Designed miniproteins, single chains. Designs and how they scored, part 27

Each design is a single chain, and the fold is of that chain. pLDDT is the mean over its residues in the fold that is shown.

## One batch from the design tools (miniprotein)

Design m913
Fold by ESMFold2-Fast:
Structure m913 (fold): chain A 80 residues (1-80)
Amino acid sequence: GKEALEGAKLVVEGKYEEAIEKGQEAIDNGDGAAGALVISMAEALKEFGKEAARQGAEYAVKESEDENAVEVAKLALELL
């Protein structure tokens, strides 16, 4: 939902702690796959940089069966 999409924007902005918080809010609201992807991308970007986050998002677009997670991944790729 909206929390996961907001989290994806925060990931791209480099606001890792805020992105993790939004990912957790998405999980708590029943958007588990999209929220988990936001957290994973935030951690990857913080530790390994933009290419690692991009690779994670590309993998999610290809392999995820969750429509909200795919939407989050596509948004992240457009903004990265």
Scores: mean pLDDT 83

Design m914
Fold by ESMFold2-Fast:
Structure m914 (fold): chain A 94 residues (1-94)
Amino acid sequence: MKKEELEKLKKEAFELTEKAIRSFAETFVELTRRQLEKRGIKLDPEELERLLEEAEREGKEFGLGFVLGILKAIKAPEEIIKETEEFGEKLIAE
């Protein structure tokens, strides 16, 4: 087994995870805000903040799930999938 290929895949998976978590978090918040404005839904500032925080969290979780789904589809080693999941969970918790 080539350890160099595994290290490269792990690095690429981690980079994709950071990008996906960030991108989907931003997209979920933007789309949620846009839909509220488009529908004329008036929320108090506290309700709006909570809804946007929930949208950001859901987007982050979706981003991690998307990357894990790709890794499973290409039959990546179980170790790489687990390490990528742990890495992404730490990013979401921050």
Scores: mean pLDDT 85

Design m915
Fold by ESMFold2-Fast:
Structure m915 (fold): chain A 58 residues (1-58)
Amino acid sequence: SGVRESLLTIFDRDRDGTISDADLAAVINSPVSGAELMDVDGDGVVTDADVAAIRAML
């Protein structure tokens, strides 16, 4: 699927071409651009479940 390229654009905070735990932690702990897209389960809260879902897509 084409989701990896979109995920890199949103979650690759250090722009190294890889999404790491540090990139995901930065999005969770900081309301930076793209944080609104972390709510992948649609509950209005960014949680470990959202992080797990993003990891599963990578």
Scores: mean pLDDT 59

Design m916
Fold by ESMFold2-Fast:
Structure m916 (fold): chain A 72 residues (1-72)
Amino acid sequence: SKLGTNALSAGPEGITAAAKAAGISPEEASGILRNGAFGSGSYGGGTQAVNSIADRGGISGEEAADLLGKGG
């Protein structure tokens, strides 16, 4: 729920913060969020997208979700 909500409400600052933590571009992070949410549907897809970003940076999904939520 929280991961999916933060993924869907993520703004540029949150996406940039999560991307920096994961070592990817903000554009790539935005693409992962959109593709995950669209491909799996709503909160489930958002959760998978957040976990994908987190895995790239070696951080937890909760940490990635919190970073996304800060800029949303």
Scores: mean pLDDT 68

Design m917
Fold by ESMFold2-Fast:
Structure m917 (fold): chain A 85 residues (1-85)
Amino acid sequence: GKATVTLKGIGPNGETIEGTVEIDADTGEAKMADSSLSKYLKPVVVESKLTEDEKKIEYTVQVAGYDKSTRETSFSEPKTVTVTV
């Protein structure tokens, strides 16, 4: 199955950019739902965990952005989304 999660990352000028990440449980891959945001925000799967009943996978995801004003890569607060297997 697939799930989506909305995250707020930091863009190249220190601005907050809100974007939706799509996670595909069949592949374990995460991507920006809006491909135009892929230039600024990079999805990162921090953790994947099978639930105790083995019927669901919990994905912990964040987005990485590069702030040119600080010269720093910033990571969003991670969010957990659950997908039924």
Scores: mean pLDDT 81

Design m918
Fold by ESMFold2-Fast:
Structure m918 (fold): chain A 76 residues (1-76)
Amino acid sequence: AEELLRRLAEAALAGRFEEAFRLRRELAERVAAGLSVEEVEAAGERLRDALEAAEAAMLAQREAVEAALAALRAAA
C-alpha cells in the first residue's frame, strides 16, 4: 500500500497526471480485491502532506479539463 501511495504522490507532484490517475485506480482495485483499508490509512498518515499536495494537484488538473470541455460546449 505505502509504495503505491508514494508512487502516486511522486507522479502527481511531478505533473505525470495520467500515471497518478492510473495508480489511484489501481489502489481502488486493490482495496476492492481485499487490501486492508486500515493499512491504506496507516500508509496515508505517514505520507499525509505529500498525498494532500498530490490530491490538490490532481483536483486542479481535473477541474482544468472540465473547464476546457465546458468552454468547448459553450462555443458550439
Scores: mean pLDDT 77

Design m919
Fold by ESMFold2-Fast:
Structure m919 (fold): chain A 88 residues (1-88)
Amino acid sequence: GEEEFKKLEKLIEKAKELIEKSTLSPLEKEIVIGMIDLAYAIGKLINDPVFAAKLILKILKEIAPYLPEEYKAEWEKLIEELEKLSSL
């Protein structure tokens, strides 16, 4: 419920920090962040944080190749936490 949405919000904040460190262009970063915000809004609309986490996880897996090596460990930890939330 609400606690899962709060956990998801913290994971989204971390995702946005790492996306800003990626090699994506400024426009690509805006699009990806917009997709994440839309996924979260859909989750809130249907009251399903697990569904939102699954959508966000799919988006993040698409941009994984654009992360510099120095952020890979933080990214993998983020993916693991989202996978845990998406399996509830």
Scores: mean pLDDT 89

Design m920
Fold by ESMFold2-Fast:
Order: C-alpha cells, then structure tokens, then sequence
Structure m920 (fold): chain A 64 residues (1-64)
C-alpha cells in the first residue's frame, strides 16, 4: 500500500540521517528506489550499519 511505502521512506530518511548521509544524497537515493522491496532492503542495510556502529561504541550483551 501507499502508506507502507511512505512509512519505509520515512524510516530510510531517519536512518540515513543517523549515518550522516547528506540530504541531497538521501533525495537521490529515494529517486532511485521506487518499490517497497528496494526501500525495505535499503532500510535493512542502514539498520545493520547503524547497529554495527552503535554496538561497537555501546552495549552488546555486556549488561542489560
């Protein structure tokens, strides 16, 4: 649905900003990703990247 596509776009933008990707690059990437599958895959990649970065600095099964 259109709502699902928009939710994935919002999630992608949030994750990309967290990773320091520029607004211009985010817009270019969004223009290239026209399907829910493309967005879902990219969101998963960004989540993995962010978790790797944060997990290295923070907690990873150490306490909590």
Amino acid sequence: SAATFEQLKEKFVQLARELGISEEEIERMLASMKTIADLARKVSELIEELLKKEGKKSVSFTLE
Scores: mean pLDDT 71

Design m921
Fold by ESMFold2-Fast:
Structure m921 (fold): chain A 57 residues (1-57)
Amino acid sequence: MMREFKLLSSKEVGEDVYEVTAQNVETQAEGTGLLWTSSLDAQKSMFDNIQAAEDAA
């Protein structure tokens, strides 16, 4: 996504799994996603989940 996101928090929830909360700077909508290890695919899933959460609101 080309949108600007601000990271609000991160928590380790499992082995190499982090729960990250980010905020869309324009809409101020917040979304939570998971980051698995350093996988690019896992990171993309997190951003996609945030976008889906904003769209659903």
Scores: mean pLDDT 64

Design m922
Fold by ESMFold2-Fast:
Structure m922 (fold): chain A 66 residues (1-66)
Amino acid sequence: GAGAEAARRAAEEIGGVVLSDEVAARVAKQVSAGRGGGAGATLMNLGGLSAEQASAVIRRLEEEGV
């Protein structure tokens, strides 16, 4: 869906990483549910992003209304 696509785009632009469809969908659901900490852990542990990159992705998704 649109949230998963936004998560993939943000991770590519901020972290230079390609998220799997499963990880992108999970991150989008966590952010939309207000679970930024859970989304950060998913981005770091499954997406391979640093803590700083994960935080930047979450902020961008929140700004986009995910």
Scores: mean pLDDT 86

Design m923
Fold by ESMFold2-Fast:
Structure m923 (fold): chain A 108 residues (1-108)
Amino acid sequence: MEEALKAAEYTAQLLKENGREDLADRVYELGRRIAEFGEKYGVPELAAKAVGALSLAVQAAIDGDFEETEKYLEKAVEYLRQMGEKSGAQEEADRLIAEAKALVEEIK
């Protein structure tokens, strides 16, 4: 899950550069938890896609492009939902989805 962690690290750095240090730590921790979920349940490619889409949603939100923010957030949610369905750990996937939505809303 090196790809997912790199995407999370890059996104955290963008938030720090924009004065959102509190959200930077939250996005990195969320990305790490998504990556670990992917490793634990054998769906690491879906985890990488989910963190990648979340990264693009955060970048768009920082840029004030709320149409692209919603587009990429919906993609991240769909990948997280697929992870829950394939793993049988739907409750954990739902928690990650809720955290992703809350994080992006706070950046707006």
Scores: mean pLDDT 86

Design m924
Fold by ESMFold2-Fast:
Order: structure tokens, then sequence, then C-alpha cells
Structure m924 (fold): chain A 74 residues (1-74)
């Protein structure tokens, strides 16, 4: 779930507590996107770390970008 993924990101240090709300909203788009779920988790985590700093307004587009940029990566 999006909540479980958000807690994972916090425990792993990918996002901090001040970024929780944004990370949870982004996690909802990620778990709803089969393309992102098919990509390597290490790439997903790297992109999330960048996105929680940049805070793009379109979270669905942000998830699609993760899918595109992480396609075929290890």
Amino acid sequence: SADDFTEYLLKKGIVDESQRAYARALSEQIVANPGVQATPQTCIEKKIKELVVEKPADLKEAAEKISKECLGTD
C-alpha cells in the first residue's frame, strides 16, 4: 500500500519526516502505476529522493517519469 511504501522510504532514509506528506501522495501514484512497479526498486528510490526535493505539482506525471527513466535499469 501507499502507507506501507511511505513508511519503508522513511525507515530507509530516502525521505525525512518533513517530506512525509509529499512522499505519501507520490507513493499513491507509484503504487497505482504498473510501469513503475515493474522497474528496479533502487532506481525508484533514487528518483523519489530527487522528487521530494523538487516537489513537482503533477504527481501522476512524476510517477510516469519514474517509469520511463527507470525502464531497463538495474
Scores: mean pLDDT 79

Design m925
Fold by ESMFold2-Fast:
Structure m925 (fold): chain A 81 residues (1-81)
Amino acid sequence: RKDIPEIKKIVEEVREKGREIGRALKEAGLSDAEAVAKAVEELEEYVKEAYEKMKEIADKEGARVVPNVEAAAERGAIEGV
């Protein structure tokens, strides 16, 4: 199926993780380059793990296209700031 609930949940979790990171950066004032770099690294690792989980679910369910989790993470981060 194209609309797999588990994949949709992972996309929302990635977006929410982005929001959490965005909020933390906003509280830090966005001027701390080290904090920004660490936040980007954490989000990138989370996105990679989420993408691998989504591939497994998509393969099992016969879905051909995996949603863009990087876009979901970026959108969440923007919403968090």
Scores: mean pLDDT 72

Design m926
Fold by ESMFold2-Fast:
Structure m926 (fold): chain A 113 residues (1-113)
Amino acid sequence: SDVPPILQQALEEASKEVSDEVFEELKKIAEYIAKLAVNDPHTQFMMALALLSKDEKSATIRVLTAMYTASVLLGLGKEVMRHLLNAIKNFKEKKSDEEILEELKKALKALEK
């Protein structure tokens, strides 16, 4: 798989924090963005810093922050950035899985445009 080991590990940890449905959308976004960053060492480095953040205990927030950082650096568009930030906010505020999933689905849809 083209997914870096560090991202695979963070996704495995995130799978224990969220529902299966939220995890599947998060995984799709993470794999898609990681593939877009494959030839960008600066974006890869900045993603790795987010994934390894010792100040953030939630693997889900670390993955979402890495995806947001990559979306900014790769210029993936304001809609992708907004929905990833909303997913981070909703997760931090402990909103429903449905509200988190809605933002992730909107991010993926904006990314696939």
Scores: mean pLDDT 89

Design m927
Fold by ESMFold2-Fast:
Structure m927 (fold): chain A 119 residues (1-119)
Amino acid sequence: VIYPPTDPRWWTNGMSQFYVGEVYFSQGKYEEAAKHFEKAAELDKSLASRAYWRAGEAYRKLGKYEKARDMYEKSISANPSSSNGAIRYYKMAELYRKLGKDEQAKQAQSLADSRQERE
């Protein structure tokens, strides 16, 4: 079920924008999905980390690795103490390798490894 575009629930509720993003993502419409996930993060700060992560996945599916990297960085910034921190840095390392930024890829990999390792 999809609400009409003029429904206030789409525009004033971050959860509604996040849901619309998931619908577009499931349809392979990754550009639209990313826009709605970014809107969800703007409307609801409690969703920001998750929404930016999903936007990053959408941009990665589109081959827009620079945009995907930016979204993952915003996801980490929104919730730095998330238990998913290591996974997010591993994804950033992969994106930096795709972008040919080997030093940044090594730095992201090191951050992922240090968060995975228990000191």
Scores: mean pLDDT 73

Design m928
Fold by ESMFold2-Fast:
Structure m928 (fold): chain A 89 residues (1-89)
Amino acid sequence: STEDLLIKQVIDSLRRARKAAEKGDIESALKEIRQAKAIADVAISLGLNVEVFKQVIELLDKAEEALEKGDIESAIKELEEAIKLLEEA
């Protein structure tokens, strides 16, 4: 389904963001987070899993703030929470 495809694309972007953050590649981590947020916004616009994708965007906003402050551990925690939420959807 379109829902399953969008969930997979967001998870794949977030896994790449986590890997980049773990390596200290903040620029790549932020790019992947922004890509994931863009896909989540499309899903919300289509009325697909709206509550889940809204919660994901909130977690990704926290991850971006953490990365901008140099708090890599908190950023990774927020990314892991977002991935788990989508895997349970």
Scores: mean pLDDT 90

Design m929
Fold by ESMFold2-Fast:
Structure m929 (fold): chain A 86 residues (1-86)
Amino acid sequence: MTPEEWLARARAAGVTPEELARIEELVKQFEDLDKKAQEIEKSNIPEEEKTRFYRELAEKYGDLLHEIARILARARGRTLQPPRPL
């Protein structure tokens, strides 16, 4: 999923300004990781070394995804309240 898609989902989920700022920070970290991944792909290092770097990047991506998902789940829980009975 692209950084832009995460921000769009955050806005749609009705996050607070503080939660949106946190997601924007996490999205910036995704962009930094994507840039590093592109540099590794273009580098003339052995594939075994590239595999090590990709593993480290994958772990960091996982941590960022988990944090964003947690924020979005909390926000959706607040916005998807059942309609108040009459």
Scores: mean pLDDT 75

Design m930
Fold by ESMFold2-Fast:
Structure m930 (fold): chain A 118 residues (1-118)
Amino acid sequence: DKIEKIKSLLDKEKGGFAEKEGEEPNTLTTSKYLTELIESGKATKEELKKGLDFLLSTQDGVTGGFSLYPGNKTPPNEEVTRAVLDALKTVYKSQGMSEEELKEIFEPALEKILKSLK
């Protein structure tokens, strides 16, 4: 089962998802796997919280952009920021937020962040 394999890649201490067992979790893999868990309807509240906390831990306080790894190991960048914001939209949509509310929140946030990442 693809979903069981994804769940096994959740880092229980750090909260993000790794691409392979024993590797460090990263935001691109976490964004992808968190989205797949939500779309399957099999995400637990703990998995959602741990994934969200991990993604948010990589947010830069100045630009609002997101990094591949937490702890200033990698700089915030556009590709990672787009992937994280798309995963956050999927989470909030699964929690009952409308498509219109998602656009009103995430489109201005993305534009502001991308301008800051120049």
Scores: mean pLDDT 84

Design m931
Fold by ESMFold2-Fast:
Formats: C-alpha cells, structure tokens, sequence
Structure m931 (fold): chain A 80 residues (1-80)
C-alpha cells in the first residue's frame, strides 16, 4: 500500500541519518526522505516530504539525546 511505502521510506531515511550519528537539518532530512520515497515508489507530495523530513529530524534527535541509537537503528532495520 502507499502507507507501507511511506513507512519504508521513513525507516530508510531515519536509518541513514542515525548511522551518521548527527541530527540532520530539516532540509537534509527532507532530501533523505524524498530519496527513499523515490526508491520505494512512494509518490510523495511536497507536504508529505515536509512531514517526512520533520519526522526524520524528530526521531534522530530523540534517539541521540536519549542514548537510544542502537535500539533506533534496530527498529528502523526491522521496518524495512
């Protein structure tokens, strides 16, 4: 479904950002989400790219701030 493709795009974008061990800017996060959206065949609107980028920033920031990096990587890999 379109929703499953969106979830995979988000998981892949989060995983790449987490492996860099740095919170991306919103613009960087939007580019990561759009890249994986295209890879998984998710035809994201500009609003969905904005929302996806924001979610990437929030998830990565929360993982790094709470020493949850390893668990967040595992969860993202599981979602793929």
Amino acid sequence: SKQEKAKKALAAAVLEALKKKKVPSLEEAKKLFEKYAKEFGFEASEEEIEGGGGAVVAIVENALDNNGLEKAIEEAEKAL
Scores: mean pLDDT 84

Design m932
Fold by ESMFold2-Fast:
Structure m932 (fold): chain A 68 residues (1-68)
Amino acid sequence: PLSPVAKRVLKAELKRVLPELSDEEIEEIIEILDKRGTASREAIVEAMREVGVSEELIERFKKAVESL
């Protein structure tokens, strides 16, 4: 599972990059990642697809992560 600090940081970053996402959608993404025990780019993208995040928002996330 993800640490509580990792979950908080991930929630803040997702909210900052993708403010269009609801708190419920962000929580679902974090739950999927917590069960997988990883927050890799690929895992986050897969979790976003499972939650139903649009391709447009997924592309924005990919570009943001590549700039880090």
Scores: mean pLDDT 81

Design m933
Fold by ESMFold2-Fast:
Structure m933 (fold): chain A 76 residues (1-76)
Amino acid sequence: LAEEARERGERRFEEAVEEYIREYGELSEEEQKLLEQGRRQVGEAAARLVEAVLRGEVSLDELSAEGQAWVRELLA
């Protein structure tokens, strides 16, 4: 489940980047490198968050509204 959360987080980040490029144009090489780092960080954070919620270490109510929606989508 944590690995799946990481993969889904990374995939959603990639989809968001594709939408951004479609709307605003190409990314510079520097922007592409920063986004690759962001992709890894988002995947890692998603996996850890889902694990913490499943273990009962963190309540969904303690997350931001956006964080709650994201975790619920990953668990759906």
Scores: mean pLDDT 69

Design m934
Fold by ESMFold2-Fast:
Structure m934 (fold): chain A 71 residues (1-71)
Amino acid sequence: MVSDFELEAAVALVQAAVLLASARAEGDEETAARVDELAARLEAAVAAGDRAAAEEAIAALRELAAEIAAE
């Protein structure tokens, strides 16, 4: 069974994919690049079993989503 943090990471990656698709549809390459970089960092952290790095990447993705929603 996946750990609770892996499940949280999977949810964050799905949310990142939605943000990436939205940014690309709007032609916002800067936001798309930021989302893609954070998603890649999260995937690498999960693959390495680095919980602290994964939690940091999840927090950064959530902060970016909040910034986008505020604009």
Scores: mean pLDDT 79

Design m935
Fold by ESMFold2-Fast:
Structure m935 (fold): chain A 73 residues (1-73)
Amino acid sequence: RTELAKEHVRRALELIDAGGDRAEAIQHVATALAYSPNPEAVAHLQAARDAIKAGDYETAKEHLRRALEVLEA
């Protein structure tokens, strides 16, 4: 389950970096949220989702990277 959360976080980062589909990126963040048991990772994923919705992709990528670090610990 943690591996699934990490995979979806990486996919969301790839989509944002490539200028891909925003709705698809949001869906990957939502899926990572569903599979994440860590409350610190959840907080970063929620902030990333909100940043993507606001069009703040640099803030979104920072929160996604932080979530990935927490999930890898």
Scores: mean pLDDT 82

Design m936
Fold by ESMFold2-Fast:
Structure m936 (fold): chain A 85 residues (1-85)
Amino acid sequence: SQEELVERIRKLLEEVRKLLDEAREAIKQGDIDKATKLLDEGQKLIDEIVRLMEQLSDEQQKELAPEIGKAVDELLDLRGMVGSS
């Protein structure tokens, strides 16, 4: 159902936010390898969210897009801080 898809996307977004928080802490500690791994895991969850979004109505996609966009922006900012591992 659409409601089950929205709930799954929201749970995946919570997992992404947790990974981004852990990546920020790894960066603060200078653990670039750990930060890179966490950001790669976050990217995989974002890719799954985007795939699930394709199954939603245009209206629901527009409603969720800002939250997803914020997570993507945060991930890109953190990747810029770590460089290449």
Scores: mean pLDDT 86

Design m937
Fold by ESMFold2-Fast:
Structure m937 (fold): chain A 71 residues (1-71)
Amino acid sequence: APSEAELRFQELAKELAEKGYKALNQEEVLEIMREVFGMSEEEIELLERAMAGDEAAAAEVMAWLREKLLE
């Protein structure tokens, strides 16, 4: 079964695609988050850990994404 972090990655990739950004893998998602949405180096590190299955990092990133991308 997919982890919560894997589901969040899929949701983020879908949201980016709906906005016209084509991301085929996690590296491309991170690049878009850095250059288009202005994520800091620390926020990108948290996002990478969240995608790797770190639940604490996932909760923090989800709060940021909800504010900036999902609302």
Scores: mean pLDDT 69

Design m938
Fold by ESMFold2-Fast:
Structure m938 (fold): chain A 68 residues (1-68)
Amino acid sequence: MMSLEEAKEKVEEIIKEESEKNPNDPDLFAKKVGEKVKELMKELSEEEQEEIERFALGLILQELDKRS
């Protein structure tokens, strides 16, 4: 079982990688991050999924604000 700390680190890594791959396409960026985070959450407990969902959403919104 993945720890919450490991999951948060992986979310930050996903956002960084997808930001670098899709610098000029915010819709594709959000879609790809969402897909990868959704797969990551399948390996977490219900409580950890809720925490990671909030964490990931916050980081996605911050990145999208930079692009708009």
Scores: mean pLDDT 77

Design m939
Fold by ESMFold2-Fast:
Structure m939 (fold): chain A 70 residues (1-70)
Amino acid sequence: SEIEEVQKRILELGEERRKLLEEYNEKILKALQEGNLKEAEKLRKEMFEKLEKMEKEGQELMDELMRLLE
């Protein structure tokens, strides 16, 4: 069903977000430990840009799910 497809994408997006946070947090921590403040800042900006895109997709999916549940 359309509801199941939207729910599946929401779950997939949540997993993608978790993996992104884990990968970037590890890379940022490593850069900080090495004293590479500029690299840490670059990685943080890249992470936030990707999170913003995911947040927008998540909002659109939640709006669609709410519409389908009416």
Scores: mean pLDDT 87

Design m940
Fold by ESMFold2-Fast:
Structure m940 (fold): chain A 66 residues (1-66)
Amino acid sequence: MPPLSPVERRVLGELNNNPGKVLSVGELAERTGLSQRTVSRALRRLKELGLVEKSKNGKGYRAVPP
């Protein structure tokens, strides 16, 4: 698996700390101290790697179970 950037690891870490919880881009930005644009780019890459999934209602993202 390609190595994750510090930003991608921080975003994924917040989702893994809240298993099964859907977090919006705004909530992740507040929790990580990153901009919403930065969080959106990290989530796009994490989704391509299969590490996160978009919620059924399109309102946020959650970590994929191991």
Scores: mean pLDDT 79

Design m941
Fold by ESMFold2-Fast:
Structure m941 (fold): chain A 96 residues (1-96)
Amino acid sequence: DWMKRLSTLRRLLVAFLRSAVAVGAPDEEIARLLAMLRREGFSDAQLAALAREFGIADSVVQRALADTRSAEELAAELMRRLFDPGIEAAIERSKE
């Protein structure tokens, strides 16, 4: 069952990447999705192939490959930025 869960997560991340590219999401968000796919077992060659298929620039792929954050850190930051964009950060920065 855990292998089905990993396969499902990988499929969901690829679907999310495709949707993000289609909507014109910022390069930083696309790079995070690629980095998350890398943490989920995608090779650098597989990431390059996905980028080519979806029309993602080499600079965005290189940004993803340079990312050293854990899968959990990447997921938390992506969720915060895309679904709950900086609510806590916006409150904190408003106090500065």
Scores: mean pLDDT 71

Design m942
Fold by ESMFold2-Fast:
Structure m942 (fold): chain A 63 residues (1-63)
Amino acid sequence: MREELEREIEEAFATMVATLAVRYPTEEPISPIMAEQLRLYLERNPDASPEVRAAVEAALARA
């Protein structure tokens, strides 16, 4: 099947979750599914801006 499409959807979803973490920071613990997506975002985007990286790491620390 189209593994490429699935990868693209996962990447888009992880990017969206990271963007939301930067735009609307929350002190509430995130779900395990969201934590997994944020970890994938950091792994796939090592060149992400320091601001985005810090926001994602802060969200993960609350999981």
Scores: mean pLDDT 66

Design m943
Fold by ESMFold2-Fast:
Structure m943 (fold): chain A 93 residues (1-93)
Amino acid sequence: LNKRAADFAGEYLRSTALQGGPEEARREAEELIKRLEATKKSLEDGEELVRAAALGAAEAAREMAEEFRKRGDLEKARVLEEVAERFEELADK
């Protein structure tokens, strides 16, 4: 389940960024973080699931940021780096 949560969160973030760009990914990331925090509170073993999902999303954001950086789009890379940091904060608690 944890691997599926990580894979789902990562693909969700990539799809959002591909469809609406990095700013939409940032907005959706904030909504996802709120939902993950609620899940962590509601499920007795939710912390492990939420950590896996957060790490998956952070990894996807970092990979996308690196691709934008390689293309010289530092503004889009910075937005995705901020998204990754937000998910890493959630994973660290």
Scores: mean pLDDT 81

Design m944
Fold by ESMFold2-Fast:
Formats: sequence, structure tokens, C-alpha cells
Structure m944 (fold): chain A 75 residues (1-75)
Amino acid sequence: KIEELLREAERLAAEAVALLEAGAPAEEVRAQVDRTLAVLKELDKLSEEMTLEQQIKAVSIRFTALALLVEVDLR
């Protein structure tokens, strides 16, 4: 389940980056980031069961998601 959630969060974050790079509307990018953050919220419930490698990956995905929100907010 943890690996599945990490893969889903990574996929959603990559899709959000692709939308931003393609010049998609801010609302569309925000919606994709919200989906990414929802998956990360589920991972937060399992944080004590996660390996260090998995925790680092989750943090990296979260930073990407938050950076996208800042970038979109500046547009």
C-alpha cells in the first residue's frame, strides 16, 4: 500500500509539472496538485511504517507540489 501510494503521488506530481510546462490554466494545475496532496495525506497516516527512503521520496514529492502552488499563485 505504501509503495502504491508513493507511485500514485509521484505520477500525479509529474502530471502537475507537465501541465504547468504546457501552459495549462492555473486552476487545472491546482486541481492536480490537490490530488497529489490528498495522496500524501494518506501516506502521512502510514509515516511510522515507512522506510527512510520512502520518507525522503514523500518529502520530495511534497516539495514539488508546494513549489507548483507557489509558481501558479505568482501567475
Scores: mean pLDDT 83

Design m945
Fold by ESMFold2-Fast:
Structure m945 (fold): chain A 75 residues (1-75)
Amino acid sequence: MEKLREAISRAVELLKANPDDEKARQEAIDLVAEASGLSREDAEFVVNAARTALKAGIAPSDVVEAVAQIAEALK
């Protein structure tokens, strides 16, 4: 859980710094997939959820928590 939360935190940082950058999105997907063991499809779903929440103005720490729980449910 902690390692997954750290990976999601890094992914959220990348997405916040580069909101619509495809490179940042790809790196975020790779980080989540590697740390969680999720398939690329599930990792992409998690990253897309994080991007949506960030664009909605949700605080990065709240996005990390919500997305970590979603990723854990998919595992």
Scores: mean pLDDT 79

Design m946
Fold by ESMFold2-Fast:
Structure m946 (fold): chain A 74 residues (1-74)
Amino acid sequence: MLSAEEAIEKIEEIAKYLEENPEATAHVTITTPDQTMEATLKASEPAMVGVVIAEVRRLAERYEEMELKVEIVK
């Protein structure tokens, strides 16, 4: 379980990795007690990073901690 701050930091680290490895794709799953959210992050779609961060901040209003799973595919 991660705090919202820790989850955002991890997502930002993934975004940096994708900028350095533009052929890679990251599949991100965020799980809270009442919902699961999935997103695909690519260097070609940097706006999606901002969308995912905004959603983590929204979830933080209801949940102190969340689960973050990341799968990187090249």
Scores: mean pLDDT 80

Design m947
Fold by ESMFold2-Fast:
Structure m947 (fold): chain A 89 residues (1-89)
Amino acid sequence: MKEKEEEERRKELIEGGRIIGEAEGKKIVEEEGADEEIIDVLADAYVKAAEKAFEEELEKGEPLAPEELEAIRKREVAKALAAYFAKKA
């Protein structure tokens, strides 16, 4: 039963992350006139954050606090944006 809960939690975090990342990217494109490539950059960053959050939950043996999840998201988004702008020079 717990193993099935872990699978559902992982899917929820990854799917949720992708949806939020795509929505945030679309807002930046619409509000700031940024390149549509940023939608994929943010979607991938949020998915990566979700994967890291799930791994930390498994090691900790309990769900992460919202503050911990948000810290992982901020870190991954910042890294992804820095890499994206570095490629653009």
Scores: mean pLDDT 79

